# Designed miniproteins, single chains, continued (5): the designs that were tried, part 67

Each design is a single chain, and the fold is of that chain. pLDDT is the mean over its residues in the fold that is shown.

## One batch from the design tools (miniprotein)

Design m18321
Fold by ESMFold2-Fast:
Structure m18321 (fold): chain A 78 residues (1-78)
Amino acid sequence: MLERKARMQRTTAENSRTLAEKFNEAAEKLKQKADELSGTELGEVLRRQAERYEAWAKANEKQAELSEKQYEELEKKL
């Protein structure tokens, strides 16, 4: 049971890290395009979308950190 819980926390951390990386990459690309279209309505929309992806990336980074801590605590008990 304990080993299975550790594996689940590790999987959750890995998945959350992957999602955070993808959202950060998407946000950077959107920010670059928004900068190119600076002063346009489309540029403003893209910047707003980049802000949302950055927020989702941070949420996933925090989830990964929490799952990593849980994994470390469980691993110490194994």
Scores: mean pLDDT 82

Design m18322
Fold by ESMFold2-Fast:
Parts: C-alpha cells; structure tokens; sequence
Structure m18322 (fold): chain A 79 residues (1-79)
C-alpha cells in the first residue's frame, strides 16, 4: 500500500465520512451500525487508493466518496 497516497485520500474523504455518519445517526441508525459504516468507509477509501494508485488524486477521492455514500445508503436501507 502507498501510505502517503492512502493518507492523502483519507484526509480528503474525512468530511464525507463525517457527513454520512451524521446522516445515519439522524436517521436513527444504531451506534453499532454507525461505527461499522465508519470503519468500512475507511477501508473503502484505502482500497480505492490502492486499486487506483495510477490515477490523479482528485479521481481517487471522487470514487472513494461515491463508494462511501453508496455503502451508507445500503446500510440504512438494510435496516
């Protein structure tokens, strides 16, 4: 894993992770589900960074943010 790229992607997606966590809490998600989605979102960001290390940072961040939002929506719908 490119740790420098991973760190940059994580820093860039932190606002999106915070937003989806707040949205889940506002929607009545359990503390366990909120924690799980938060951890999963970090994993998604790291996986996207590793898979797309040859792409511009902006494209990696956009893809990671889209996948994080999709995962949060799926988690909420599964309740």
Amino acid sequence: MDMELAGKVLDAVKPTITRVINELEAAGASAALVAAVGIESIGIALDIADENKDKPLEEIVKEAEERIRERAAEALAAQ
Scores: mean pLDDT 82

Design m18323
Fold by ESMFold2-Fast:
Structure m18323 (fold): chain A 83 residues (1-83)
Amino acid sequence: REEALRAFIRERGRELGLPEEYVEWLAERLLARLDDLASGRLPASVALTELGQEVQREVPAEYRRAAGELLYEALRFALASVP
């Protein structure tokens, strides 16, 4: 599941024109939350809000739209894979 999510983030990030450094940055942060998302300890809406705020702080303005789109799509992909 982690491998599938990482592969999705890498491929979709490339399609969106996001630099590899921000693709990997987002992958690491989302993967770190995957167990809490899968167990229900972290609601998806809270994860989206927290990671969205990190994107606004850490990602250059020119890439924030692409990073936000990748975040939303990656989170949806992760949740669709929860049994």
Scores: mean pLDDT 80

Design m18324
Fold by ESMFold2-Fast:
Structure m18324 (fold): chain A 83 residues (1-83)
Amino acid sequence: MGNLVLPREIAERTARETFERLLKERPEMSDEERLREAVEAAEKAVVDLARKGGADEQTIEGLRELARRVGEEVARRLLEEEA
């Protein structure tokens, strides 16, 4: 129970929005720093939502790993599109 689509969508959206925002607001920031911040934002958003929803620590850890991977995939694709 709990649609796994929602955590993935939150991770993808948060990573994309964070990366695009930093690209516009912090153009001097390195691509590596933008990627790191996008991934960290995605992870935090998913974990905060899961924690507020009463998820146990095992579930939170699984969602953290999912968000980290999804965030990295999105950020890397955005970097490739800029190259």
Scores: mean pLDDT 79

Design m18325
Fold by ESMFold2-Fast:
Structure m18325 (fold): chain A 93 residues (1-93)
Amino acid sequence: MEEKIKKLIEEYKKLAEEANAAIEAKDEKKAKEYQKKLIEILAEYYLLLGIPEEVVKKFKELALKGIESGDEKLLEEAVELLKPYLEELAKKK
């Protein structure tokens, strides 16, 4: 795995731990800030994996809007949008 991808995975893990800690502490403002940062890292990671730019842009838009509004349907749409691409990537070894 390339050094840039490794760095993104490390940053993602760190922010995911911070997001979970904020959720557990019921700090909604911090939880949302970390969740938004996680989406930014995921978007960059997916672009590096070769997912089409237009798909990643739509994912980011839906995910960020879902986090800001608390609308779980937008988060579900974001995940479903990526699912076919992630499944295809998982078959490549």
Scores: mean pLDDT 79

Design m18326
Fold by ESMFold2-Fast:
Structure m18326 (fold): chain A 88 residues (1-88)
Amino acid sequence: TKAAFDKGYQEAKNATKDADSEQIRAAALETKKRAEEFIKAGDVDGVAYESGKLMALSEAALARGDNKTANEAIFEAMRYAGEVYALK
């Protein structure tokens, strides 16, 4: 849902304000793993929440010049949005 997405986005944005590029990369990988688990479980809100986190992590990575992590995170966020649509 939008509420789950917004919650994930805001929490990740707050958590990463002081994070370095390595911490952002590690957080993105962990978020991707959890999103895949929620997809397998059919948990729409879980997928939306992790997608929101990936959006915030993409922005944080871009701000630090890590274009590869930013592009990977935004691509995965878009892919998970497609999975959410398929589950509905």
Scores: mean pLDDT 81

Design m18327
Fold by ESMFold2-Fast:
Structure m18327 (fold): chain A 94 residues (1-94)
Amino acid sequence: TVTVTLTASGNQLTVTVTNHDGRSYLVKVQDSSGNVIGILGAPPGTRTVVVDISSSDSGTYTVQVLDEQGNVLATSSSVTITMGGGEQTVTLTV
């Protein structure tokens, strides 16, 4: 199981990934147009990365968990992040 928390502030999206499994994954974040905002390594434990986003407005993102070969294992529903809003969390079973 992988938990991904998204928070937006200014022109930055903070992505916190908690990997509860004993194996490594990749986490891919895409916007509503399918543009890849970031791909980050997700070893066991917690990892936080900050990604620059071109808009300070609310954005809609989709999170995917991939294996180390880039195969998609799980895809989240669309998540809307509001600037100055609270964090949004998705849990993906892999």
Scores: mean pLDDT 77

Design m18328
Fold by ESMFold2-Fast:
Structure m18328 (fold): chain A 69 residues (1-69)
Amino acid sequence: EPTAEELIRQFVDAIRRNAPLDELQKILVEILKKIENPEVKDLVSRAFELWVGGDIDGALEYFDKALKL
């Protein structure tokens, strides 16, 4: 099974490749399954909400906070 770090790398790569939303959503679900810390899950969820709302800078800040925990 891929680690949370590997899945996050896949997610960032998919963003850079402008992958379709369904592919990004699948990777995000797998990331959330691997992260057991509820604080990290909340940060990732907020980041994704900002991302789909078009606030890319805000989303990246929350993803960075999640990765730092």
Scores: mean pLDDT 73

Design m18329
Fold by ESMFold2-Fast:
Structure m18329 (fold): chain A 91 residues (1-91)
Amino acid sequence: MEEAEKVKQERQELLKEKYEKLDDEGKKKLLKQQAANLYTAAGILESSYNLFGNPEDRELAERLRRVVREVEELIKKGELDKAFQLLLDTL
């Protein structure tokens, strides 16, 4: 549990450093790429649930798909910082 929190913090710090160095177009591209990665991860987790029946995989897949939709909507509205915060809270 403590090691998972450290990995989460390190991932959030790396993404934040990359995001802060980008202009608005670069930020939008980064957010779209991260959303696409989460959507792919959700598909893999749902496939895992269908094969092995682990309910945590299903719950995580549904959460990731919801986050992807919300991030895409925030990007369309130009609310890039809100989209980025939602991604960080998910990772």
Scores: mean pLDDT 80

Design m18330
Fold by ESMFold2-Fast:
Structure m18330 (fold): chain A 58 residues (1-58)
Amino acid sequence: DAAYQAAADALDREALRKYIEEGEDPLAYLNRLAAELGLPAQPTPKAALDAIARKLAG
């Protein structure tokens, strides 16, 4: 799914940028974004990224 892959790649890049520039934990960043989208907190960065990317892809 091209939409899912594009969303996943964008999220991965932004989480890494936040970690490098702001020191924000990737899981904390992704779970904050998940909450903004009405999704439950996820236990791992991979699970959070997957849930958000699927939500964004539709």
Scores: mean pLDDT 82

Design m18331
Fold by ESMFold2-Fast:
Structure m18331 (fold): chain A 61 residues (1-61)
Amino acid sequence: SMEELERLIAEGLEVIDDARAQGWSDAQIRSHADALVRLLAAEGVPEAHVAAIREALEAHI
């Protein structure tokens, strides 16, 4: 659902913000975001939602 997609994006953005606050490099944050997106795909999140989440997280880095 759209609400689930929005929630997953919000949670991913918070993870990026926390990593940045801890002093992680952009490269480290990108690697971490990729790992999160791969985990969501493995857990059965629809491909369209996974793609949207990836785009949103990459745009925020």
Scores: mean pLDDT 87

Design m18332
Fold by ESMFold2-Fast:
Structure m18332 (fold): chain A 57 residues (1-57)
Amino acid sequence: KTKLVAQIVGEELRMVGAEIDIELARKGLLPESVIPVAEEELREARERKKELEEKLA
């Protein structure tokens, strides 16, 4: 039980980090080349979080 919750939190932190990187790149604080990499990380983290939440339900 605790392990699944920790993994969900880990994926949520990955999503937040990717969203921050995308926003910083859009503001010109990071290279625009970061956007496609961060979007892929966001997609993967979202899918893993959904799978983990389905196991908790």
Scores: mean pLDDT 81

Design m18333
Fold by ESMFold2-Fast:
Structure m18333 (fold): chain A 100 residues (1-100)
Amino acid sequence: SEVEKIIEEIIKIYKETAERVLEAYRNGASVSEIRKILKEANDKIVELLNKVPVGNKKMEEVYKIIDEGLGRVEELIDNNASVEEIEKVFEETLKKMEEV
């Protein structure tokens, strides 16, 4: 279905974003640089969401999982958490999205 294709595109963006954030964080990038990566990803995801009819429950659940996951990543980065803690949140978020 078209909705399933859009969800697959969103998951791909999420995976690519996770790799970019983890690499930037390992290399000592600033919080502002990492927030730019997260914002670019969120903007792309929102553009894809706008292609889905309002009220699609599967898409609403996927977006909720992503929104909560990215919020947790931002909190960890702000608190100077380990790379391993940030990676775990990305992995847990991805697993939840794949179970929808």
Scores: mean pLDDT 85

Design m18334
Fold by ESMFold2-Fast:
Structure m18334 (fold): chain A 100 residues (1-100)
Amino acid sequence: MELLEGLETLLGSTIAEVERLINEKKYDEAIKVLEDALKSVDAQIEKARELGLPDEVIQMLEEAKRVLEEVINAIKNKDYEGAKQALARLRELVERLREL
């Protein structure tokens, strides 16, 4: 699905950039990248619902949104190890989206 392929590319790029920014201690920039990704995921959830995509797809998109919010909250709480663990879970979700 072209919609999911675009999201996969976006999330993969977001994970790589956020990991780099955390390692460089550019936490405010990492939060901005994550907030922009959240807006994109919200738009994709709306589009998936309008197109009548299966509940499984919508649930995966909502899980991606939740994990992105977990990364933002971890960074805001200075839990950078927790942020990296949430990014790893997001990467696993991207691999699952690729198989749809």
Scores: mean pLDDT 84

Design m18335
Fold by ESMFold2-Fast:
Structure m18335 (fold): chain A 81 residues (1-81)
Amino acid sequence: AKADLLHFLQKQLKLPQAHAKAVISFFEKHVEEPFWAYTCAVLADDPELVAALKAAANEQQAQQLVEQYCKEKLAWALKKK
């Protein structure tokens, strides 16, 4: 669930709390709930994306990085609205 994904992003991927929350906010708005766990696992398996998320200057940039990745690699998991 949301708390489990947030904990994973902060403790396993070592993302700053604000960036981890930005990723979860993107999932709540734009990713179909049945695909949350799968989408998170795919993001976590990309070391370049994880490094970019850690290095993001702010929460907005972290959201933009996740959005671009999902549109390019995981468009089918995104909500139609």
Scores: mean pLDDT 79

Design m18336
Fold by ESMFold2-Fast:
Structure m18336 (fold): chain A 90 residues (1-90)
Amino acid sequence: MIGLPGKLLVLQAIHLLRKAVEAAEAGDWETADRYLERADEIGEQLKNDPEGLKEIAKASRDAAQRAEERGVHDLAERLKTLAEKYEKMA
C-alpha cells in the first residue's frame, strides 16, 4: 500500500472534516458520514505521528464548534469524540 507523507495525510484529514460539516449543513448526511469515516482512517495511519494526530484533533474540535454553531449537534458530538480519540493516541 502506497502511503502519503504525514503532512499531506494531515491536510487531507482536515479537508475531509471540513467537507463533512459542509455536507451535513446541506442535509447530505450520507456524504458527511463517508467523509468522517475517511478522516478516521487517515487518523489510524498516523499512529506514529503525535504532532499530526494533535493537528487533526484540533481541526476536529474546530469543526465540532462550527457544527454546533450551525445547529448540526449530532455531527458536533461525533467530531468531539474523534478529537478525544486522536488526543489520546498522540
Scores: mean pLDDT 80

Design m18337
Fold by ESMFold2-Fast:
Structure m18337 (fold): chain A 73 residues (1-73)
Amino acid sequence: MQEIFGFESREEALERARELTREGKEAVVARRDDSEEDRENTERVMRELGIDVEKVREALERHEAVVAARDRP
């Protein structure tokens, strides 16, 4: 199952990503102020994990940072 979380700060997003990883999920952090190269790399990883990149982009319009996660196989 895919989960997307919005955060006010990078620190909050990183902490949530760590928690999700401990729970056995694969988590990716995206930030609104990421460079074009970082954004492209992050979106590529999200697509490989089957995460909806468009939903992450929508969330980044409202939040400074977003964490997207999926269960590990």
Scores: mean pLDDT 81

Design m18338
Fold by ESMFold2-Fast:
Parts: C-alpha cells; structure tokens; sequence
Structure m18338 (fold): chain A 98 residues (1-98)
C-alpha cells in the first residue's frame, strides 16, 4: 500500500541519516586522535558506544555533541556539524510521521 511504501522509505532514510551521524562522529574522533586531542576522542567514542547500542535518544546525542563542538579542532568541528545536521534530519523525518 501507499502507507506501507511511505513507512519503508522513512525507515531507509532514518537508517541512512543515523549511519551518516555515526560516520561523522567516528571521523571527528579519528581527527581528534591525529591532532592529539585525546580527551575529545574519548568523549566522542563514549557517545558512539552508547548511541550505536540505542542507549541514547537523538536530543541527548545532539546536546553532548554541541557541548564538545567548541573543544574540537576546526576539521573535527566540520564533521561534528555534519553529524548534527544528520541528527536534525532524523528529528524532521520523525515529526513528518506524526
């Protein structure tokens, strides 16, 4: 049905944006390690561990990333901003379902 097709498309888009967010956070952590910002890398890895397991909701992940953004190197900041954009897109997609 048209409703079932819309639900399938939503699940695919949510999954894609979630994977993009995870990829961007991972890339930011790798950049942080390269730049010897080990505290940032450790905090980002903790976010990845709990977010990847479904242990944190989207607003919680966004809040944690926003707190880390000013502590990040410019290259890591770009990746964290990309992660935040993907998380914002997840929230938009979930609002469209309501």
Amino acid sequence: SEEEEKKRKLVIELTAERLRAIGSILTAALIAKKNKNYELAEELEKILETFGKGGKNIPEVKKELEKLLPKADPEAQKELKRALESLDRIEELLEEEK
Scores: mean pLDDT 84

Design m18339
Fold by ESMFold2-Fast:
Structure m18339 (fold): chain A 72 residues (1-72)
Amino acid sequence: AATPLPVEEVREAIKAYLAKAKEKGAKAIGEPFSLELTLDGQRVRLTFVKMEGMDSMGNKSTADLPVGLEVI
């Protein structure tokens, strides 16, 4: 059976990392950045890319899109 991801641990780790990244200066659009954390005793590396999108009303927004997960 698939082991469920520890969602709350992942959420808190990502939130803490993004808060520090915001303080250090946001990553440029299209540039990959990664963080390492422990999930269920397994060390993993999550890779994100900051993307810019536009809605149907012409409003621009940015989001950190997860593009990779690597087991260390």
Scores: mean pLDDT 63

Design m18340
Fold by ESMFold2-Fast:
Structure m18340 (fold): chain A 82 residues (1-82)
Amino acid sequence: SASDLEAAFTVAGIVYKEIKETDDEEIIKKNLEALREYLRSLGIPEEVIEEIIKIIEEGRKNNVSFSEVAARIKKVLEELAK
């Protein structure tokens, strides 16, 4: 549903902010696994979950702005809504 996609977007954004502010590998892993489980609970397909996780991981590695990462995640979720 549109509500589930909005929830997915919001939580993915929060996770990106959390992992960007820490160098603790265990905190990063825990946040990414929590995000995977949350997205699965919303019925999001595994392929889409992996794409969102990749956007977040590559965004952190390349120090991409929150706004740019958020825009990429939004595009993935909008394509899923079609």
Scores: mean pLDDT 85

Design m18341
Fold by ESMFold2-Fast:
Structure m18341 (fold): chain A 63 residues (1-63)
Amino acid sequence: SREELRRELQKIMNEFMNDPSITTDEVVARVREVLDKAGVPEDEKEEMLANIRRTVTHLKQQQ
């Protein structure tokens, strides 16, 4: 469900925010697994993954 997907994505982001040693690639890989399990369409999945990569990269540059 959308709510379960949101909780899983929030969990990944919380782990990243608590441990900045986690790489951008690791965050993107974990998000990809969650989106794959949720059955998100390929086009939406790639766009979400690109957005996550940009957000995580920006956050790491500010740390």
Scores: mean pLDDT 80

Design m18342
Fold by ESMFold2-Fast:
Structure m18342 (fold): chain A 93 residues (1-93)
Amino acid sequence: MLVATDISATVDGTTLTVKARVINVSEKDEEAAVVLRKGDKRTILAVEKVPAGQEKEITVTYTLDPADTGTYTVEVVSIETLTRSKPVEVTLT
C-alpha cells in the first residue's frame, strides 16, 4: 500500500511542476503514477517504482497546452490497488 504525502503542484507560465512524497508500507514493491486530470482527459505524467518499506520523492515537470486554460487536478495513484491520494488543484490562466 502506498501513502502519498506532501503533494504540491505549481504552474510557471505553461510549466507544471509536481512534487510528491510516497511511502510504501507494504512488503512488496509497488508503482506510483502521477496523474493529471482536466475534465474527461487523464494524462499519466510519471510512473515510479517504490520498493517495499521505502519512501520516494517524485518530481515531475510537464508542459501544459496554453489553449487548455482552467483548473487541473493532480493525483498520485497506486497502480496495484488503484488507491488515490487527495487531489491537488492548479489553474492555468
Scores: mean pLDDT 81

Design m18343
Fold by ESMFold2-Fast:
Structure m18343 (fold): chain A 77 residues (1-77)
Amino acid sequence: SLVDELKKYNKELGLNLDDETLEQIAFTSGGSLTLAKLAMEIYKENGGKINEDEIDKVPYGFQDIVREILEIIKENS
């Protein structure tokens, strides 16, 4: 499942997100493992800060989803 893949990636990145947060990320991603992983990676690489320059590199139609996932991660980290 998407949540199981996110649990694995959470461990690989060393993020301490709980299962409820990962389920919320999965839902918000609209089922996109790529967008969920991208947001988690951006969060990790930017020390827990939302970096608009990294979001600007995301295709325009997906920027709001990535930003929303980043906000979820930040609130639950």
Scores: mean pLDDT 82

Design m18344
Fold by ESMFold2-Fast:
Structure m18344 (fold): chain A 65 residues (1-65)
Amino acid sequence: MIEEIRRLAREAGLSEEVIERIIAEAKRLNLTVSQAKLRIALELAKQGRDEEALKLIKEVLEEEL
């Protein structure tokens, strides 16, 4: 689970600091992979990467898990 979240965040091109923040949050809140994808999408949207954020949201809605 955690390694899958880390892989997804790296594929999204997030910085190592942001990735570690997401991982720490995922561990603390017991986030599912789908919930972590939404968290990654939020970080992408904050960076103005709206198309990539929307793609991750679509994957969650299509029940990728």
Scores: mean pLDDT 78

Design m18345
Fold by ESMFold2-Fast:
Structure m18345 (fold): chain A 143 residues (1-143)
Amino acid sequence: MTKEEVQNILNRTVDSLRGLAAELDKRAQTAKDMADKAEQKGKEALDLGDKKTADTYYSTAKTLNDTAKQLDDVKQQLDAAATLGEQKAGGTKEEVLAATLSAGRAGRQGRDALFDADNTIDDANDKMAQGEKDLNNFLAEKS
């Protein structure tokens, strides 16, 4: 590989990291919004006397908030890796290559975090839907 070829890969990898950081931020916001909704549903279930369903919603909210924090942390790592890549772009061929490999690794970590978060969000959606059914059943038994 020429220096120019590695530099072009680094520049594209940095752009990809910035794009992934934006997607992580968006998913973190989705998880936070869902956590807020789960907390509200938990409070509603608790106020209606269904402590078991309330505990499920509160547990779901905690998992979503933890996921949002993990996404925020990974975003900070991607932003740092992108900044380092930008700083090293004018360096020697060896420095540009090393920065390209490091940025590529950060990109894989960011994609893995996004995939894990999507799975957690899907599981949370299922738990929230089940919680709604459980609360409706609880209320039917009390009526």
Scores: mean pLDDT 90

Design m18346
Fold by ESMFold2-Fast:
Structure m18346 (fold): chain A 88 residues (1-88)
Amino acid sequence: MKIEIKITFKTSKAAEADVKVESEGITAEIKLKLGEGEGIAEIRIEAPGQSTETIQEAVAKAIDAAYEKIKELDPNAEILKIEGKAIF
């Protein structure tokens, strides 16, 4: 299963960052692009054969890591939208 999450936020900063998060053998790749007015964090998780519980924990950890990085890059960033999809 593949999971894609997109977080859209307001920002006054311009920056790019990549973050990798590992949890129970699942790796989440987070790509952040900040421009004046809008930022996007794209999270991609690949979880072949993992349990629902393990996947939920990996997703939660990836979202938390994305939020921490957003606030590190711009403490005044405002989260506007979170979109997710799973591909089986």
Scores: mean pLDDT 81

Design m18347
Fold by ESMFold2-Fast:
Structure m18347 (fold): chain A 82 residues (1-82)
Amino acid sequence: EHKELLEELREKIEKIKPKTETSEIAKEITLDALDKLLKVEDIELVIENLELMAESLESLGTEDNKKMAKLFRETAEKLKEL
């Protein structure tokens, strides 16, 4: 169940068209991290990591990174409701 939400997040991230090199690199890193999180069974650890990744994306300071961060936060909130 939580893995379906992570797959949806991954698909949404893949659809983002980065406008800067910073956002291109951030997108690649976040997709790799999501692939690793899909192997994690502990939902609370998944939520914590999604929130940390959102914070990191926000700190990178591009519009595309803010969009990715929002998707991470929205997914974390949905996981909290499971």
Scores: mean pLDDT 85

Design m18348
Fold by ESMFold2-Fast:
Structure m18348 (fold): chain A 88 residues (1-88)
Amino acid sequence: MEAIKKLEEAMKNEDYKAIARYLAEATNRPELAEDLEEGLELMKKLEEGEELSEEEKERLERVSKLMEEMLRKVREEKAKAEGKEIVK
């Protein structure tokens, strides 16, 4: 639960590096932290109206799918652990 709490705090602070790191840790995929961070920076560029290169778009799509899957895992683990007094 520590990684999930830190992830929420990092998201609140818009600390993309910390978001990427803790999301990767929460899903036991620490090797993906740097890829996630770069993907989040690309998402921010797109949200701000900047044009992405074809390579950046492909990378963003790949990272977005990965992040969605990882966030789903984190949400499921949090719901599972928080839903009952039986928390391991």
Scores: mean pLDDT 73

Design m18349
Fold by ESMFold2-Fast:
Structure m18349 (fold): chain A 80 residues (1-80)
Amino acid sequence: SRRDELLERLEELRERFKELAKKFKEQGNYELAAGLEKTVKEIDEAIARFRAGELSDATLEAMVRHAEELVRQVEELLKS
């Protein structure tokens, strides 16, 4: 279902943020790594709230779009 697809995408984004946080720690950028770890926690909380019926599908879709954009920006930062 669309809900299952959105949750799967959000879980995939969560793992990507965890990997990015690890890479930034290895580079000595602890501040950015901490910010990414905070984003992972916020995604976990959002997934829990969505599963509890506290978030709409539209809100989850918006969160997925924002997380995808943030991953894109952070990955570009790693390439520079």
Scores: mean pLDDT 84

Design m18350
Fold by ESMFold2-Fast:
Structure m18350 (fold): chain A 83 residues (1-83)
Amino acid sequence: ASQREIDEGVAALLVAVALLLAKKGYFEEALELLRRAFELAVRAESEETLRLVLEALKEMLKIAPEEYKPELEELIKEVEEAL
């Protein structure tokens, strides 16, 4: 496996764990994992992985308390700009 393949795989796992944490109410931890997944997606130059991160952020935005929405919206903008 190349470094790119490893980065894509790790990013996908981070997305899965982040969504699970968000459903349990661990929004700060979920956001941290999605930020790390975004970094890996950018490093991998993977539009597929960037879209995976974007969809996860949008799903998290639907369930997040109001206090986390500005940070989620900012990260969504950053991911959309990377696409």
Scores: mean pLDDT 87

Design m18351
Fold by ESMFold2-Fast:
Structure m18351 (fold): chain A 60 residues (1-60)
Amino acid sequence: ILRQNLPTDKANQTTQQALDALDKSPPEQRVQAITDVLVKAGVPKSSAEEQARLIVETTP
């Protein structure tokens, strides 16, 4: 058992969920769908929205 949190593992799972949401959502809802995934992972809504926009921008 690890004494530290698993930021890499947690981030990887969250990224997979965000990409799945991106794939399932129409373009106009991608930011919202990814925001929801990030909020579920414990990210504050405002930060999640900023991260969601970044993810959408890096996904041509």
Scores: mean pLDDT 68

Design m18352
Fold by ESMFold2-Fast:
Structure m18352 (fold): chain A 82 residues (1-82)
Amino acid sequence: MEAKEKVIEMLEGIAAGLERSSSPEDQELARKIREVIEKLKSATDPEEVLKILDQAIEEFKDKYPDIAEVLENARKLLEKEL
């Protein structure tokens, strides 16, 4: 699924940017984003991918609203390819 690959590439870019920071907060956020990427890579069904994104949005929305917005936009891209 092309949308899934684009979402993974986008998240990998964000994580790589955060990993360049010496901030412990940025490093922890990068680690959490990497966990989402691994879950997405393991998902075989589009419905499973959407559930993973929904869970990630709920986890990030309170402390990292910018990341949650990125994930919400990713979810919309995936819905267009279903």
Scores: mean pLDDT 79

Design m18353
Fold by ESMFold2-Fast:
Structure m18353 (fold): chain A 81 residues (1-81)
Amino acid sequence: MSLKDLSDAQKRAVVREAFRLLGLPEPSEELLDAAVAAIDASAFGDATALLPVLGQLPEMRRFSAREIHEAIERALARVTA
């Protein structure tokens, strides 16, 4: 399922679940809004749409791009189940 096909509430839920899976505190509303905007503006419908916005965050510096991507994919599967 494509991230772009989700409702705004589901897009926000994917970001929150990815943070939970990585052991991070709940993201701010500002970050959730930025993540939704990034998904909507992206040419990609998968986790690649979120990597640029999430990968630049200070709290994400300890994770590889692969770990972030895998967390987003797992979050997407859980939110769309």
Scores: mean pLDDT 81

Design m18354
Fold by ESMFold2-Fast:
Structure m18354 (fold): chain A 78 residues (1-78)
Amino acid sequence: SSEAKKKLEEMKELLKQIEEAIKNGDFEKAVQLAQELSKLYYEFVKKYSMSDPEAVKEAQKILGKALQLLGDYYLSLE
């Protein structure tokens, strides 16, 4: 759907901002942006997992790349 495509573009934009924050050494901003991306991802899965599984796979790739860039360290902390 057009709404799903719009949300994927928002997630891609957040990924670019995370990459820029890391490149600039602003890890606090990178973590905040990754939290925002994670929230959008979970809302996206909730809405589209049954209707558009291919779009969900694209969202998974975007989130996965962001998590790899930050490292598992921040996600394993309870």
Scores: mean pLDDT 81

Design m18355
Fold by ESMFold2-Fast:
Order: sequence, then C-alpha cells, then structure tokens
Structure m18355 (fold): chain A 100 residues (1-100)
Amino acid sequence: HMAQKEELEKKYKEIREEINKVMSLDEIRASLTDEQRGLILIVSAVSGIPEEDLLTLVALVKLGYPEEDIETLLNYIREKYGEDAANVARSLIEDYKKLL
C-alpha cells in the first residue's frame, strides 16, 4: 500500500493522456452546457480540485470509460485533495451519469 500514491499519479497521467487523444480539455468544456460548466467551477472552488481533474472525470463518464478508470481518478483525487473532495467528485459523477 505504500507505493499506492505514486501508482495513482502514474495511472491518472495515463488516463488523462488517453482522454486528451480523443478529446482536449477545451473540447470537453465546449461539450458541456453553461450550467454544467458553472457547476464544475463551483465544485472546483469549494473542494480545491483543479477544473482539469473534474473535466477529465466528466469525460471518462461521457465517453463510457470503465468504472475502474473512474475509480482510479477518484482515488487520485482522495490522495491529493482529501476524502471530502473525493466524496464531492463522486456525487458529481453519479448525478452526471443520471443526467445523460
């Protein structure tokens, strides 16, 4: 379990690079409604999670990536920004899945 943080950072970078090959951060922003973009900015400001990490998380859901990749990014967020931030990100993803 001691290497878990470094493994999560590596997996996060790999996921982000794979997403970026399909859809850039600007393209992800452009694919969202004004309300969805506003919610991401509010969640980022309240939780301290960078907008780019939340956009990556939303892109994983929108593009139908496996739950394993979503859980990897949520675990990365928990390690970097804390448990409360990870819980807020999980709620955002669950709500977003239901709004599709």
Scores: mean pLDDT 79

